Designed miniproteins, single chains, continued (4). Designs and how they scored, part 104

Each design is a single chain, and the fold is of that chain. pLDDT is the mean over its residues in the fold that is shown.

## One batch from the design tools (miniprotein)

Design m15607
Fold by ESMFold2-Fast:
Structure m15607 (fold): chain A 81 residues (1-81)
Amino acid sequence: MSPEEIAEQAAERAVGLAKAVPVDKFVEVLDRELEDAESLPLSPEQKEAVREAVERMKEAARAGDLEGLREAAREFARAVL
């Protein structure tokens, strides 16, 4: 599976979850995903990108910005690859 396909799947999963659960529960899921990603042997640049992507996903979810959420989820997926 290509990195672009993985990023697109992550975007659709994030949007689907945000529509299915309350925003506070979605934020809890993002916090756990961040903890899991930070347990990986990532470079300092990857760790920063992951944190920035998660923060953007939280902001987009709270604002109801589904396109912003898709883009941030793609950035998250690319950062952990």
Scores: mean pLDDT 82

Design m15608
Fold by ESMFold2-Fast:
Structure m15608 (fold): chain A 89 residues (1-89)
Amino acid sequence: MEKLKEAHELVVEAEKRGLTDEEFIRLAYEKGLITKEQYEELLSDPKKRFEAYSYFLGLAVLYEALKDGEVTEEQVKEMIERLKKSKLE
């Protein structure tokens, strides 16, 4: 499954530390959630940076819903596929 726990930990840590958008994407790179090429692209493009943040926030919410039993693993996989088509293309 697409690193849901790592995305949740990323978002929680960023909120606790009051990280900026640039610091958020740096942390995502350090956690291995994005490639070096993606990190450099996101530093240069504020729109893509916001879309990446929104994507990770979506994954964090799905992780919480899965833990609370509100959604199944199968439903989460379908939702992630839809998020990828809208955010990573």
Scores: mean pLDDT 77

Design m15609
Fold by ESMFold2-Fast:
Structure m15609 (fold): chain A 66 residues (1-66)
Amino acid sequence: MSKEEKIRALIDAGKYDEALKMIDELEPEVRRLRSVPGLLALSIFYKKLGKLDKAKEYLQEALDVM
């Protein structure tokens, strides 16, 4: 099971603290690799968590990659 799938399941279950811990583990790798799918996933996760500024930041970073 991918980290992204686990994070989605945690958010859907309302386990936001656990989801945020996994996002913290995922963020450095996604940013280092500039993975467009990973950046878009982070944008979606932050949007679901109500963190719109972070969601916009990752969306913009994905667009900057291509």
Scores: mean pLDDT 81

Design m15610
Fold by ESMFold2-Fast:
Structure m15610 (fold): chain A 75 residues (1-75)
Amino acid sequence: DLSVEELLERAREARREKEEALARLKAGELSAAEGVGRVLRALGEAAEAYLQGKRLLRRGEVSEEEVEELGELLG
């Protein structure tokens, strides 16, 4: 499994990719299909990081605050 630092980095990158894809979709720079595809891929990556973070929390390997940040990055 990835470290919590690596999970947070992945989740932050996924959030940036989601926001960029939405902005470009709104600007007409992406087709609807491409824009939706990018958003769904980014959400999947963030969700995977969050679920892995929750597993680490159950093992006492990460803080509740770190997992809360992963959850916020999903939104």
Scores: mean pLDDT 83

Design m15611
Fold by ESMFold2-Fast:
Structure m15611 (fold): chain A 90 residues (1-90)
Amino acid sequence: MTPEHRELARLLGEVIGITILNSGSLEEVDLEINSLEELIEFLRKAVEEKDPNFKISESMIELLKKEGLDGALGLIEEFRKWVKEREELL
């Protein structure tokens, strides 16, 4: 994983964490994301809610476009698995 992909995975994980905290449970987070553009808009809104002065860089948007929707969702799932595996280690 490149440093840029690692930062993207961190950003995605942090945004999902904020969304879960705001929704009270993972099961209530029905992310009807049907396109890459909807994913970008979701990330932009979530990041701006955390810090209104923070803007997702054009380079980050280009990286998301390179990965595509399936690639970005794959990074989210891998991050979730990684967190779960670490929580199961006593």
Scores: mean pLDDT 61

Design m15612
Fold by ESMFold2-Fast:
Parts: structure tokens; C-alpha cells; sequence
Structure m15612 (fold): chain A 56 residues (1-56)
């Protein structure tokens, strides 16, 4: 899943880069809750993914 890929990439980046910003936005669609997580690293790279309520 995209969440699993984001977590794997974040893990790799954490070993060599520091997180500059984390942004989390909550979205509700037809009663289902989702979170959009954006990770920005100090080198300017950005990772973003969508997580369901059960993945958070």
C-alpha cells in the first residue's frame, strides 16, 4: 500500500536525513476518516501519503 511504501521510505531517510516539517490533515469522506501525512526533510525532499483511520 502507499502507507507501507511511505513508512519504508521514511525509515530509509531517517538514517541519513532529519525531518524539517510534518503536516497532518484530517479528511472525512462518507463517514470514513483519512489522514494525509506530509513529511518534509531538511534537504528539501517531500514524502506524502494517505492513511486510513485504522493505519493511524
Amino acid sequence: SLAEKLLEEARKRFSSEKIKNITVSKRVVEGKTYYVVTLEFEDGYVLASLFSEEEV
Scores: mean pLDDT 68

Design m15613
Fold by ESMFold2-Fast:
Structure m15613 (fold): chain A 100 residues (1-100)
Amino acid sequence: ERQEYVEEAEAKFPELRKEAEELLAKLSEEAQRAAEETLERMRAFVEENRDNPEAVRARFREEAARIQALIDAGETELALGRGLGLGLAAAEATLELGKK
């Protein structure tokens, strides 16, 4: 099961990274910063909680909820940046957790 998801993620990850980088280049400096900060925070959490997949999933749900709150508040640009960062972090986490 996980092996299949890891193979799919590995095949698509370089393409997703390039697409995300191109989208970030079209966003404001603030949105780009939000994406980088979100990616860094999620990476750190995944690294510290590698042996606890449930905690990792809960953290990703929390970040998704925060992004939704930004959309509801009209902070669309920050929501886009955070969403891209979260998406990249999710792809990386899938690869890392799939290896173990």
Scores: mean pLDDT 73

Design m15614
Fold by ESMFold2-Fast:
Structure m15614 (fold): chain A 69 residues (1-69)
Amino acid sequence: MSVLERAAADLQRELGLSPEQAREAALIALTSLDQGLSKKEAAERIMERIPSLSEEQALRAVEIAARYR
């Protein structure tokens, strides 16, 4: 199973995101961190794409995805 699929599964379980939102948040978090962005910058990108998430939830999503780096 890919890193993206594992991160997305954790986001669904821990934050209650839909499969589509979890996959998108995981992708944004992993790619942002791989580009050398901070967790806060990665969270801001997630919130731009999924505006229903709070900053706290977006930061938590980045932390969860970072488990697989």
Scores: mean pLDDT 85

Design m15615
Fold by ESMFold2-Fast:
Structure m15615 (fold): chain A 94 residues (1-94)
Amino acid sequence: NKKLAETTAENLSESFSVEELKLIVEALELLIKLMKENKSKEEIEEEIRKYLESKNASERVIITALTLVDLAEEKGIEYIEELVKKLKELIEKK
């Protein structure tokens, strides 16, 4: 859903700094990779949490990324790919 991805990206861009948005994008790119590898939701959540903790991401960034894993399960990989595209566009405007 392109409109849902756009709305989610805009809400995230208003709520997070550029540095936090970059970490969210990196987490979502990892999510896309793991989904294409047919990893379980549990494995994906563990890998994303470990990745963000290794980057000293705030708990707010980690919780947001894990919420987006839930949305990926419900909406599919195409939603996350569109979300990443929209977030990258918004980061460039800041």
Scores: mean pLDDT 87

Design m15616
Fold by ESMFold2-Fast:
Structure m15616 (fold): chain A 80 residues (1-80)
Amino acid sequence: SKLEKIRELVKELADRVAEIDPELAERLKKIAEEEFESPRELVEAVLEALAEGYGTLSDEDAARLAALTTEFLAEARKIL
């Protein structure tokens, strides 16, 4: 299903985010296991969590997170 494919993308994103912010990565893993009515709602929840993460990061880590966010959205759009 599309929802299962997005869950796997979120888990892959979380593994990569763990090198930047381990607490944000654990939050993303929890979001991947939550119940959503649509794949789009899961993507929106992930984007909200990522947006909250930027305010506590260095400029270098914020740039890395932005790159990961862009890659995640590109892959999610292929499924949605």
Scores: mean pLDDT 84

Design m15617
Fold by ESMFold2-Fast:
Structure m15617 (fold): chain A 94 residues (1-94)
Amino acid sequence: SKADALSVKTLLINLGLDWVKDIPVEAMERVLKLVENFDKLTEEDLKDLSPQELAALAYVLYLKTGNPEYLKLARDILQGKISKEEAIKKLLEL
């Protein structure tokens, strides 16, 4: 829901992720729907995401699973250290 998207957006900003301010609530709502089905994600689900949306997805998956590889992936995406195509492959392998 939009309320859940706003709550998660506020949580991430309070955790020091200032870049999340630039993600529209509607985009965050799409990210949260992908999080609900993360065990069944395909390349097609991820290809149209912006780098910031893909980083937000990875960070929320880190919070949900505790797997530090998602945190590393989110950072690498935001710092431009990994291509979008490679980031999508890495996320699907986790």
Scores: mean pLDDT 85

Design m15618
Fold by ESMFold2-Fast:
Structure m15618 (fold): chain A 96 residues (1-96)
Amino acid sequence: MEKEKEEIRREEKELLELLKKNEPKAKELLEKRIAERKDLTEEQKEQLKKIFEEELESLRLMIEAIRRLELAHLEGAKTLEERLELIERLREEERE
């Protein structure tokens, strides 16, 4: 039980940390690439920045939703363990 909860927490933390670390670099890279583009109008550059911010927000919401789903799954672990205990008990009775 404990190790399963730790593994899920580690995976979620790693995903969130990876996003946080990459978000500033992604923004810097995008702003540099947009600034280097002379083919784009100022309005088009502004639209691209807005689209990128909306995509980043969507990614954050998705990670948050995954976290909530995993937390709900963790709370259900007791029911899973009770089912496993029942199966183990039946198997032990058959091993006679």
Scores: mean pLDDT 63

Design m15619
Fold by ESMFold2-Fast:
Structure m15619 (fold): chain A 68 residues (1-68)
Amino acid sequence: PDAAEAAARAREYIARAREAAEAGDTQKVHNYLELAEKYIAAAGAAGDDATARELGREAHEVAQRAGL
C-alpha cells in the first residue's frame, strides 16, 4: 500500500490495541500491535519516515500501558 494507506491501517490497529489494553486482554494487545508494526514498517518503506516514527511511539505507549 502507499504510505497514507499503510498509516491508516496502523492507526486502526493501534486503536484496537488500546481497546484490548483497557479490557485487560494482553494477548489481543500483542496481536494488534504486531499488525500495527507491519503497517508502520510499510509506511516507512513507502517514504513516510516521520509518520512511521510517530506511530511507532504511539504503539510503544500502548504496549507500556498493557504492561508489555
Scores: mean pLDDT 85

Design m15620
Fold by ESMFold2-Fast:
Structure m15620 (fold): chain A 82 residues (1-82)
Amino acid sequence: DEKLDEEIYERIREEAEKAEEAFKNRDVETLREYIEKMIEKTPVEEYREQLRLVEEGLLAILEAPTDEEARKKLKELAEKAK
């Protein structure tokens, strides 16, 4: 299982870097695309669930009209992750 985890990590690492760059550029469409590719490459359901929560959190920051609304959405997502 250790080799499988390492291979999955390497597969999604490049997509994660592209998603981070899209987030910094405030490119919502590209961010969604690369996170979805990471989910597709990940056979472990627990990791898929974590990636979906990360996607919702990052989109909340980019799409929120105020910092307060972004923080509120992030708190809701953090509660779901517990």
Scores: mean pLDDT 71

Design m15621
Fold by ESMFold2-Fast:
Structure m15621 (fold): chain A 59 residues (1-59)
Amino acid sequence: MKEQQEKLNLISEYSKKLAQALKNKDYDEAKKIVKELTKDTGDEELAKSIYKQIEAAIK
């Protein structure tokens, strides 16, 4: 229960930061955020999925 809640909170925070970076066209910051999300969640596929979803949403 706690681990799942912490993971959801991390996803929420990183998604917010990633959306802001992409909106600013700061692709270097966006790549850094994806790497940090991958490291913190241990899930590279999840991080890639979130990146694609946020990128699609802001276009």
Scores: mean pLDDT 77

Design m15622
Fold by ESMFold2-Fast:
Structure m15622 (fold): chain A 97 residues (1-97)
Amino acid sequence: EKVKEYAEKGIKAYRDGKVDEATKYFYLAMKEAAAQFNIAVAFYSGMLAYKLNPDSEYGKEALALLKKLFPNEDVEAIIDSLSVEELIRNLKLAVGL
């Protein structure tokens, strides 16, 4: 419930041009998803939080948690290879939107 709510709020904030708000909600979606062992949502929401605002505290913490959850992945290379729209599409599929 909370994971889907945070993902929807993040997507809406991004569509409204509110990058800082979007980054916060994607970070919150990642944290809730990780706590629930929802690996796909944690992965896509965390990548969105970092990609939208990598220099923010939320973006930096998202990258750190992604590297901890996916130690065998080149997380930064994956984030650089995917567009924000591709990440949003994958996040929507993962949360059932």
Scores: mean pLDDT 88

Design m15623
Fold by ESMFold2-Fast:
Structure m15623 (fold): chain A 73 residues (1-73)
Amino acid sequence: SMPSPLESLKALGDTYKKEVKELLEKGKYEEAKKLVEEFEDYVKDLVAQGRLSPEQEELARKYIEEMRKLVEE
């Protein structure tokens, strides 16, 4: 069975967050920041296209906030 759109977004967010953490552990701060920016741009494009439900938008915002916190402080 195919994952739901919400499950797919969760899996994507978890993958990005894991990769950001890995880059930070390796001292690759600029690459980590770029990866967060790429995820933010992806979400922004989906919102602009009306492709996210309110539940998906809330989930995406939480992932963005968590990833920003990891790279900023």
Scores: mean pLDDT 82

Design m15624
Fold by ESMFold2-Fast:
Structure m15624 (fold): chain A 100 residues (1-100)
Amino acid sequence: SSIEKLVNWLRKQLKSDKIDKEKLLRIALIIQMELLAQNIPLSDVLKDEKKLKLAAEYLKHALKLQGIETSLNEEELIEVTRDMLKVMLGLIKPEDLKLL
């Protein structure tokens, strides 16, 4: 399924076996809720580098809340966030995702 492909991609990017479907859905929800609290539509995030950087900070926070540690730097987190959001918005398929 598309969600299982996204889970497997994120596991490889973060080098973590702690990511499953439930945690991915919670991470996506946390990012969406935090962006909504700032009155930032998800579709606007990909058009504005400052909003994308903010979304990457929300991804980092969401990972920490799920007990997932990451060694990714800010630039790598921004690119992971960009790709994750493109899939969530239906702009690309999980099959089109590449590793950093």
Scores: mean pLDDT 86

Design m15625
Fold by ESMFold2-Fast:
Parts: C-alpha cells; structure tokens; sequence
Structure m15625 (fold): chain A 78 residues (1-78)
C-alpha cells in the first residue's frame, strides 16, 4: 500500500542520515528501526492502522532531521 511504501521510504531516509552523520548514527538507526516496526504493523493491520503508521513514520523522520541539526549545531560550538 502507499502507506507502507511511505513508511519504508522514511526508514530508508533515516538510514541514509545515519550514514551521513556518524556522530548520531546509533540514535538514527534506532529511529529507522522504529519506523520499520511501524511499516510492518501497517502491512499487517487495518487501513486505519496503516494511515496512523504512515503519519507516525513521517513524524519520526522529522524528529531524525531535528536530531541531525542539533548534533551539527553542538559540534560547531565545540
């Protein structure tokens, strides 16, 4: 479904961020794993659960991007 595909794309983007930002790699891989769990629940669940999982996956990706920005800011201040 489009919802499962969107969740999987968000997980892959979080993994890309982990490769690009080794300073927060473990946190980003944790976020990616969380999104992959949401994608699996969306695949096994109802259409309503799939829509919720998509929304949560996109929010987790936004949190990952904020984590990267904060980590870079702190590194530049050191």
Amino acid sequence: SAEVEAARAAAERARELAREHPEVRDYLLGIAKGIETLAALAEAGTPAEARTARGLSLQELRDAEKLVAEARRRAEEA
Scores: mean pLDDT 84

Design m15626
Fold by ESMFold2-Fast:
Structure m15626 (fold): chain A 70 residues (1-70)
Amino acid sequence: SPLSLQEVRDILRANFASTPESLRPTVEMSLRVVENILEKKFEEAAEEIAKALGGGGVEEIKKFLEELAK
């Protein structure tokens, strides 16, 4: 079965201290996205994803995340 968002968050948190320095910013961004989704802060999650993808599409990403979190 696919990992739940809670399981993804817990795995990222548990392994953060052992994450290579070059990947640490990516893991921190991934944690912010997952934590914002779990807190139902879909706009903030969409803004982080849009920023990582070079910008744009925030409203569409937000709606997509809201549907996935149902």
Scores: mean pLDDT 80

Design m15627
Fold by ESMFold2-Fast:
Structure m15627 (fold): chain A 62 residues (1-62)
Amino acid sequence: GLAAAARAEEQIELALPEMLKMMSPAATGKFLEEAAQDAKESGGEGAAKALKDKASEVLSLT
């Protein structure tokens, strides 16, 4: 739902700087892609879309 998508975006924003410090943008993008697939499998289509959109954004930095 909308609340789940908003929470996913918030968690991504909080975690993204730490992930980019620990991993390359390519590795971060792959991690977000895998997280999007997991979210979709659990029925979180809104969260999956938010994660996939952020993965595409991060991968464009490579």
Scores: mean pLDDT 72

Design m15628
Fold by ESMFold2-Fast:
Structure m15628 (fold): chain A 63 residues (1-63)
Amino acid sequence: DKELKELEKKIEEAVKNKDKKALIELSTEIGVKKLEAAVKKDYKTLEKLTELEKKVQEALAKL
C-alpha cells in the first residue's frame, strides 16, 4: 500500500521532469514487483502495478 503510493509519486515526478532514465528504472522496478505479486497471488496489487506500468510505457513512448 505505502510502497505503491511512493512508486506512483516517483512515476508522476519522472513524467513531469521528462526523466527518461528514471522512467526506465521505474519500469524495471515495476516488473520485479509484478512478479512478486503474481507469486503471492496478490491480484489487487498486480492490477495496480499493471496500471502504473502502462503510465510509464506511455510516457517513454512520447519521449
Scores: mean pLDDT 83

Design m15629
Fold by ESMFold2-Fast:
Structure m15629 (fold): chain A 68 residues (1-68)
Amino acid sequence: SLDDLARELGLSPANVERLRAAGLTTREQVLLADPALLKSLLSPEDHARVVAAQIDEGVRLLREAVLG
């Protein structure tokens, strides 16, 4: 869920509310969101944290695809 991701990344409550208002309510929706949309909704610090998490998820998916 978005709340689980927010706790994991240390996102501010105000930025979590902006994500929720934009319809991004799950971990998957946030991690697959357009980085430009995220930049419009988040502080630079929280945007950097989410983009880093998106990169980590992309690397994980690529690794899984290579392994099977």
Scores: mean pLDDT 82

Design m15630
Fold by ESMFold2-Fast:
Structure m15630 (fold): chain A 116 residues (1-116)
Amino acid sequence: MLGAQELALEILEKIIEEEEDEEIIEEAERLKEAVEKETDPELLAAVTEALSLVYQEEDEELKLEALRALALLLENREKIPLEEAGRLLGQIIVALEKKDLEGVKKALAEIEKLTG
């Protein structure tokens, strides 16, 4: 099996190559940079699970908002306690599994509040 980080980077490269929406590509590129810098194995596993769901998602708005939430969370990891980061990743995963756009937007808003 690929490691979580290697799998996450592979999924992000596929999103960047296959998507035509410039906003989705931009958020995927931001998330890729953040994933390359992340060293926590539990967060990498959760991000990889979320990205697997994002890659399978056909709703462009749900996909975009999820990528935004993941990118903002990982870029601002130093401002977010590890336990809160794990909780927020769990919320994003559950919302993606349920195709719950409002749940993803709520997680993004919580991340924005924590990061300023």
Scores: mean pLDDT 86

Design m15631
Fold by ESMFold2-Fast:
Structure m15631 (fold): chain A 65 residues (1-65)
Amino acid sequence: SEVDEELLELAKKGASPEEIYRRYAEKTFDEEKRYSLEAALYMRRGDPEKAKEYFDKAIELKKKK
């Protein structure tokens, strides 16, 4: 509820979908999930090399769990 209200406020202020997702990730996701989100966003932007860097970081964190 609180998180949803804050994300809605960001949307009303004209924040991009990427900014909204990053804010959600900061409040909700652990570091592994945040790296996975960054990787997905870079893939959507057409930067597969940068996406791979973040996927590799997420995988390394998962191995340590």
Scores: mean pLDDT 73

Design m15632
Fold by ESMFold2-Fast:
Structure m15632 (fold): chain A 65 residues (1-65)
Amino acid sequence: MDEAMARVLEYAQEQRDKGYLKDVRVEGDRLTLTLTSNSPETASVATALALFAIAAGLTRVEVLD
């Protein structure tokens, strides 16, 4: 895990601590996000995380609710 991936996971943990994410998983080149609710706020967090993860080198992002 490189520094870019560590930053993605750190940001994801902050969003989880705020209650926007129920779970965050990394499996190889895939990031899976589980949202706590289907709201504009959680959608914004999921979008930001997906873009951040792709910028960090992940090829697949899945969002679950």
Scores: mean pLDDT 76

Design m15633
Fold by ESMFold2-Fast:
Structure m15633 (fold): chain A 85 residues (1-85)
Amino acid sequence: SSSTLEQIKERAKKLIEYIKENEEELIERMQREEHLSREVAEEILRLLLEAAEAVLAEDYEKAAELRARARELAEAALAEAEAAR
């Protein structure tokens, strides 16, 4: 399915550009809306950036693994922030 792969790669390119251009704003948003620490927000963005780059390299297994790690980190950080209140 060439159309699906082309769309996936195009979305990955746009995500890379968006993260690189809006890194500080995205970190501040995650701190305000999700109550994440700066360090956790930076790590989540790094993992998402690396996942998008892996998609462009056609390493879909690595992309899926990196996205899963970003999700686990976000879920763990949110649970820890909730418990710390």
Scores: mean pLDDT 82

Design m15634
Fold by ESMFold2-Fast:
Structure m15634 (fold): chain A 81 residues (1-81)
Amino acid sequence: SSSQVQQMMQQGQQHVDTIIQQAQSMLSQGVSRDEVYKIANTQLQDMIVSIISQGQSNGVPSSQSSGIGGQISNYFDSQFS
């Protein structure tokens, strides 16, 4: 449903915002950008898998769930760049 798709996107964006805040904190503490990116990307991928799995369990088609994962990943890239 449209409501489920909207919920998946909102959840994904909120998690990305948290990941970015943690990444910025690590960078300010002198952790290398490469190290921070690896940590943030691992958290992002785990989160996307969880959101897609939950969406599919709630009847969201795999193509739409995958598309949402791509949108969440793009949002992360826009915030981390």
Scores: mean pLDDT 86

Design m15635
Fold by ESMFold2-Fast:
Structure m15635 (fold): chain A 69 residues (1-69)
Amino acid sequence: SSERRERIDQQLREQLASLKAQLATMGVAPADLAALEAQLAGLSLRDKVAQFQQLVTDLAKKKFAARRA
């Protein structure tokens, strides 16, 4: 139904906003976030969330390795 799709899209938009905020707190510059969004502009909302989630995971792994090394 349209209501179900709208709720899913809202949740995905909220997840995307949260992931962008996490990347900002992890030191990603606003210009770099804007460039990434431009590169991903053609993707579905779900695919955008997946790409941003992967970037958060990769940066977290790098920071973890740097802290323990």
Scores: mean pLDDT 79

Design m15636
Fold by ESMFold2-Fast:
Structure m15636 (fold): chain A 87 residues (1-87)
Amino acid sequence: GASQPAVGLTDVTATSLTAHAVAGAEETTLSVYDAATGALVASATVAASSTLSVTLTGLAPGTYRAVATQETAEGTVTASATATAAA
């Protein structure tokens, strides 16, 4: 069962990728970072029990990290994925 957040990266090219997030039981924040610099390149809120796909274009080649973060009364739950956009 998808009670916790999940994240994935697909359709990776030299200049684009698609980030997918599954919220699970609670509202979840999807954040995509440049892994080399730590710069936030995109973020979105995913409603509880929902999924979201976001296509990012115009990216510089490099490694990207997507993080799904969910705040609960018992603490923060995260899922992460990485992908390399390469020529």
Scores: mean pLDDT 80

Design m15637
Fold by ESMFold2-Fast:
Structure m15637 (fold): chain A 89 residues (1-89)
Amino acid sequence: SILDVGQSIVDYLSSLGVPQSLIQQIQDSINTLVDYVNNGDFQGAVSSAQQTGQYYQDGLISSGFSQQSAQNASQNLTDQLISLAQDSI
């Protein structure tokens, strides 16, 4: 589920020492994504998935990942969240 993916990301970034403020932004964007899915708002869900991906990218870069690796991981996360949103709507 979207919440399971969000928890996995939170656990991973926490293990990397990413600040709680960035973790909170990711949790908030995942909750917003779930709200859009529950309301049948696919465009809102896509926007929230993209925002979650951007925060994830920032967290990875702050942890020493290369820009390319962080972008690839962020795109994979965004695509996964959009796929889960489509399946749920």
Scores: mean pLDDT 88

Design m15638
Fold by ESMFold2-Fast:
Structure m15638 (fold): chain A 68 residues (1-68)
Amino acid sequence: APGIDTPLTEADLEAMIAEVEAEIDDPEMAERIKATLRELGKIPGITVNALEVARAVEIAVEKERAEK
């Protein structure tokens, strides 16, 4: 199954960024999540699965911050 232990490509990162833009209506929150994903995407050897998990965590953290 692709995306489990596959090294992250630039196309994978762009797809994840596009999904954040589509799902997150708050531009400030979307910008923070996208910035975090871009920084993580620079890590040598990072996998698609690792970035997908990081994206889910960042979305959850930002939503929790918005509740406070």
Scores: mean pLDDT 76

Design m15639
Fold by ESMFold2-Fast:
Structure m15639 (fold): chain A 104 residues (1-104)
Amino acid sequence: SIEELVEKAIEAIRAGKLEEALEHLRELEKLLDKEGYPLDPEVRAYIEKLAKDPSKLGEAVKLLGIAVAGRLELIDRKDLAIPLLEALGELFPEDELIKDILEK
């Protein structure tokens, strides 16, 4: 379920398990795509390019997590989007985009 995958993604993010976090976020994105809320294919391709570089895995998790959270808000699931963004903000405390999103 979407709820179960969000919980698993948050747990992996908080544990610093970036590969596991990315896998759960990819599964979430596929479910959201099936519901009619796909990511832009160019954005997806960029995230997957980042994910192939171990030094950029954190950036891939951050960007996919933000994109998934935005899709969760579109389906009126702020109850899932906000905790996901908070977990990303804890992992990336200096990220201005996450701070701006959470202040809205």
Scores: mean pLDDT 82

Design m15640
Fold by ESMFold2-Fast:
Structure m15640 (fold): chain A 88 residues (1-88)
Amino acid sequence: LAQQLADMSEQLKRLAEELEKQGAPKEAVEQFREASRKFAEASKTGSAEDVKKGGELLVKGLALLGASQKDLDDARAGTARVAAEVAA
């Protein structure tokens, strides 16, 4: 789990950098950067709360980019599952 959260953090950090280079809205880019930071914190602490906060920020970033309802629902479900695994 810690490695998976660390990998998610790194992927979101790279995604934020790439979106910024492509001229995505700064507000959306900042949501992904904050989500990356929360998942990095969760990878060190095992905090289900940090995973939940990271997921909320990820969903907010995706919504700002105009992601489909399906993509938003998938992101919420995936994050809830990871948070439950961390809490177990």
Scores: mean pLDDT 81

Design m15641
Fold by ESMFold2-Fast:
Structure m15641 (fold): chain A 74 residues (1-74)
Amino acid sequence: MEYIKKAEEYYKQGKYDEAEKILKKGIKEAKSDKELDKIVKAYQDFLKKLGKTKEAINLGVDLGLSLMERYLNK
């Protein structure tokens, strides 16, 4: 949640590079699948706002594969 809120603040200030940096950091620091899902969805929304639609779609696919692997290989 904190990473998403901070990224929204940077986005409103026009600091797009800082917003993306915070979202990427949040993905690396995510402690749970729920936290990871929330921040990846926020990052997808951010990428769509910047016109990077394919990059946003690819993130969704990568997350789905990662979660499926964790489920099968516990």
Scores: mean pLDDT 73

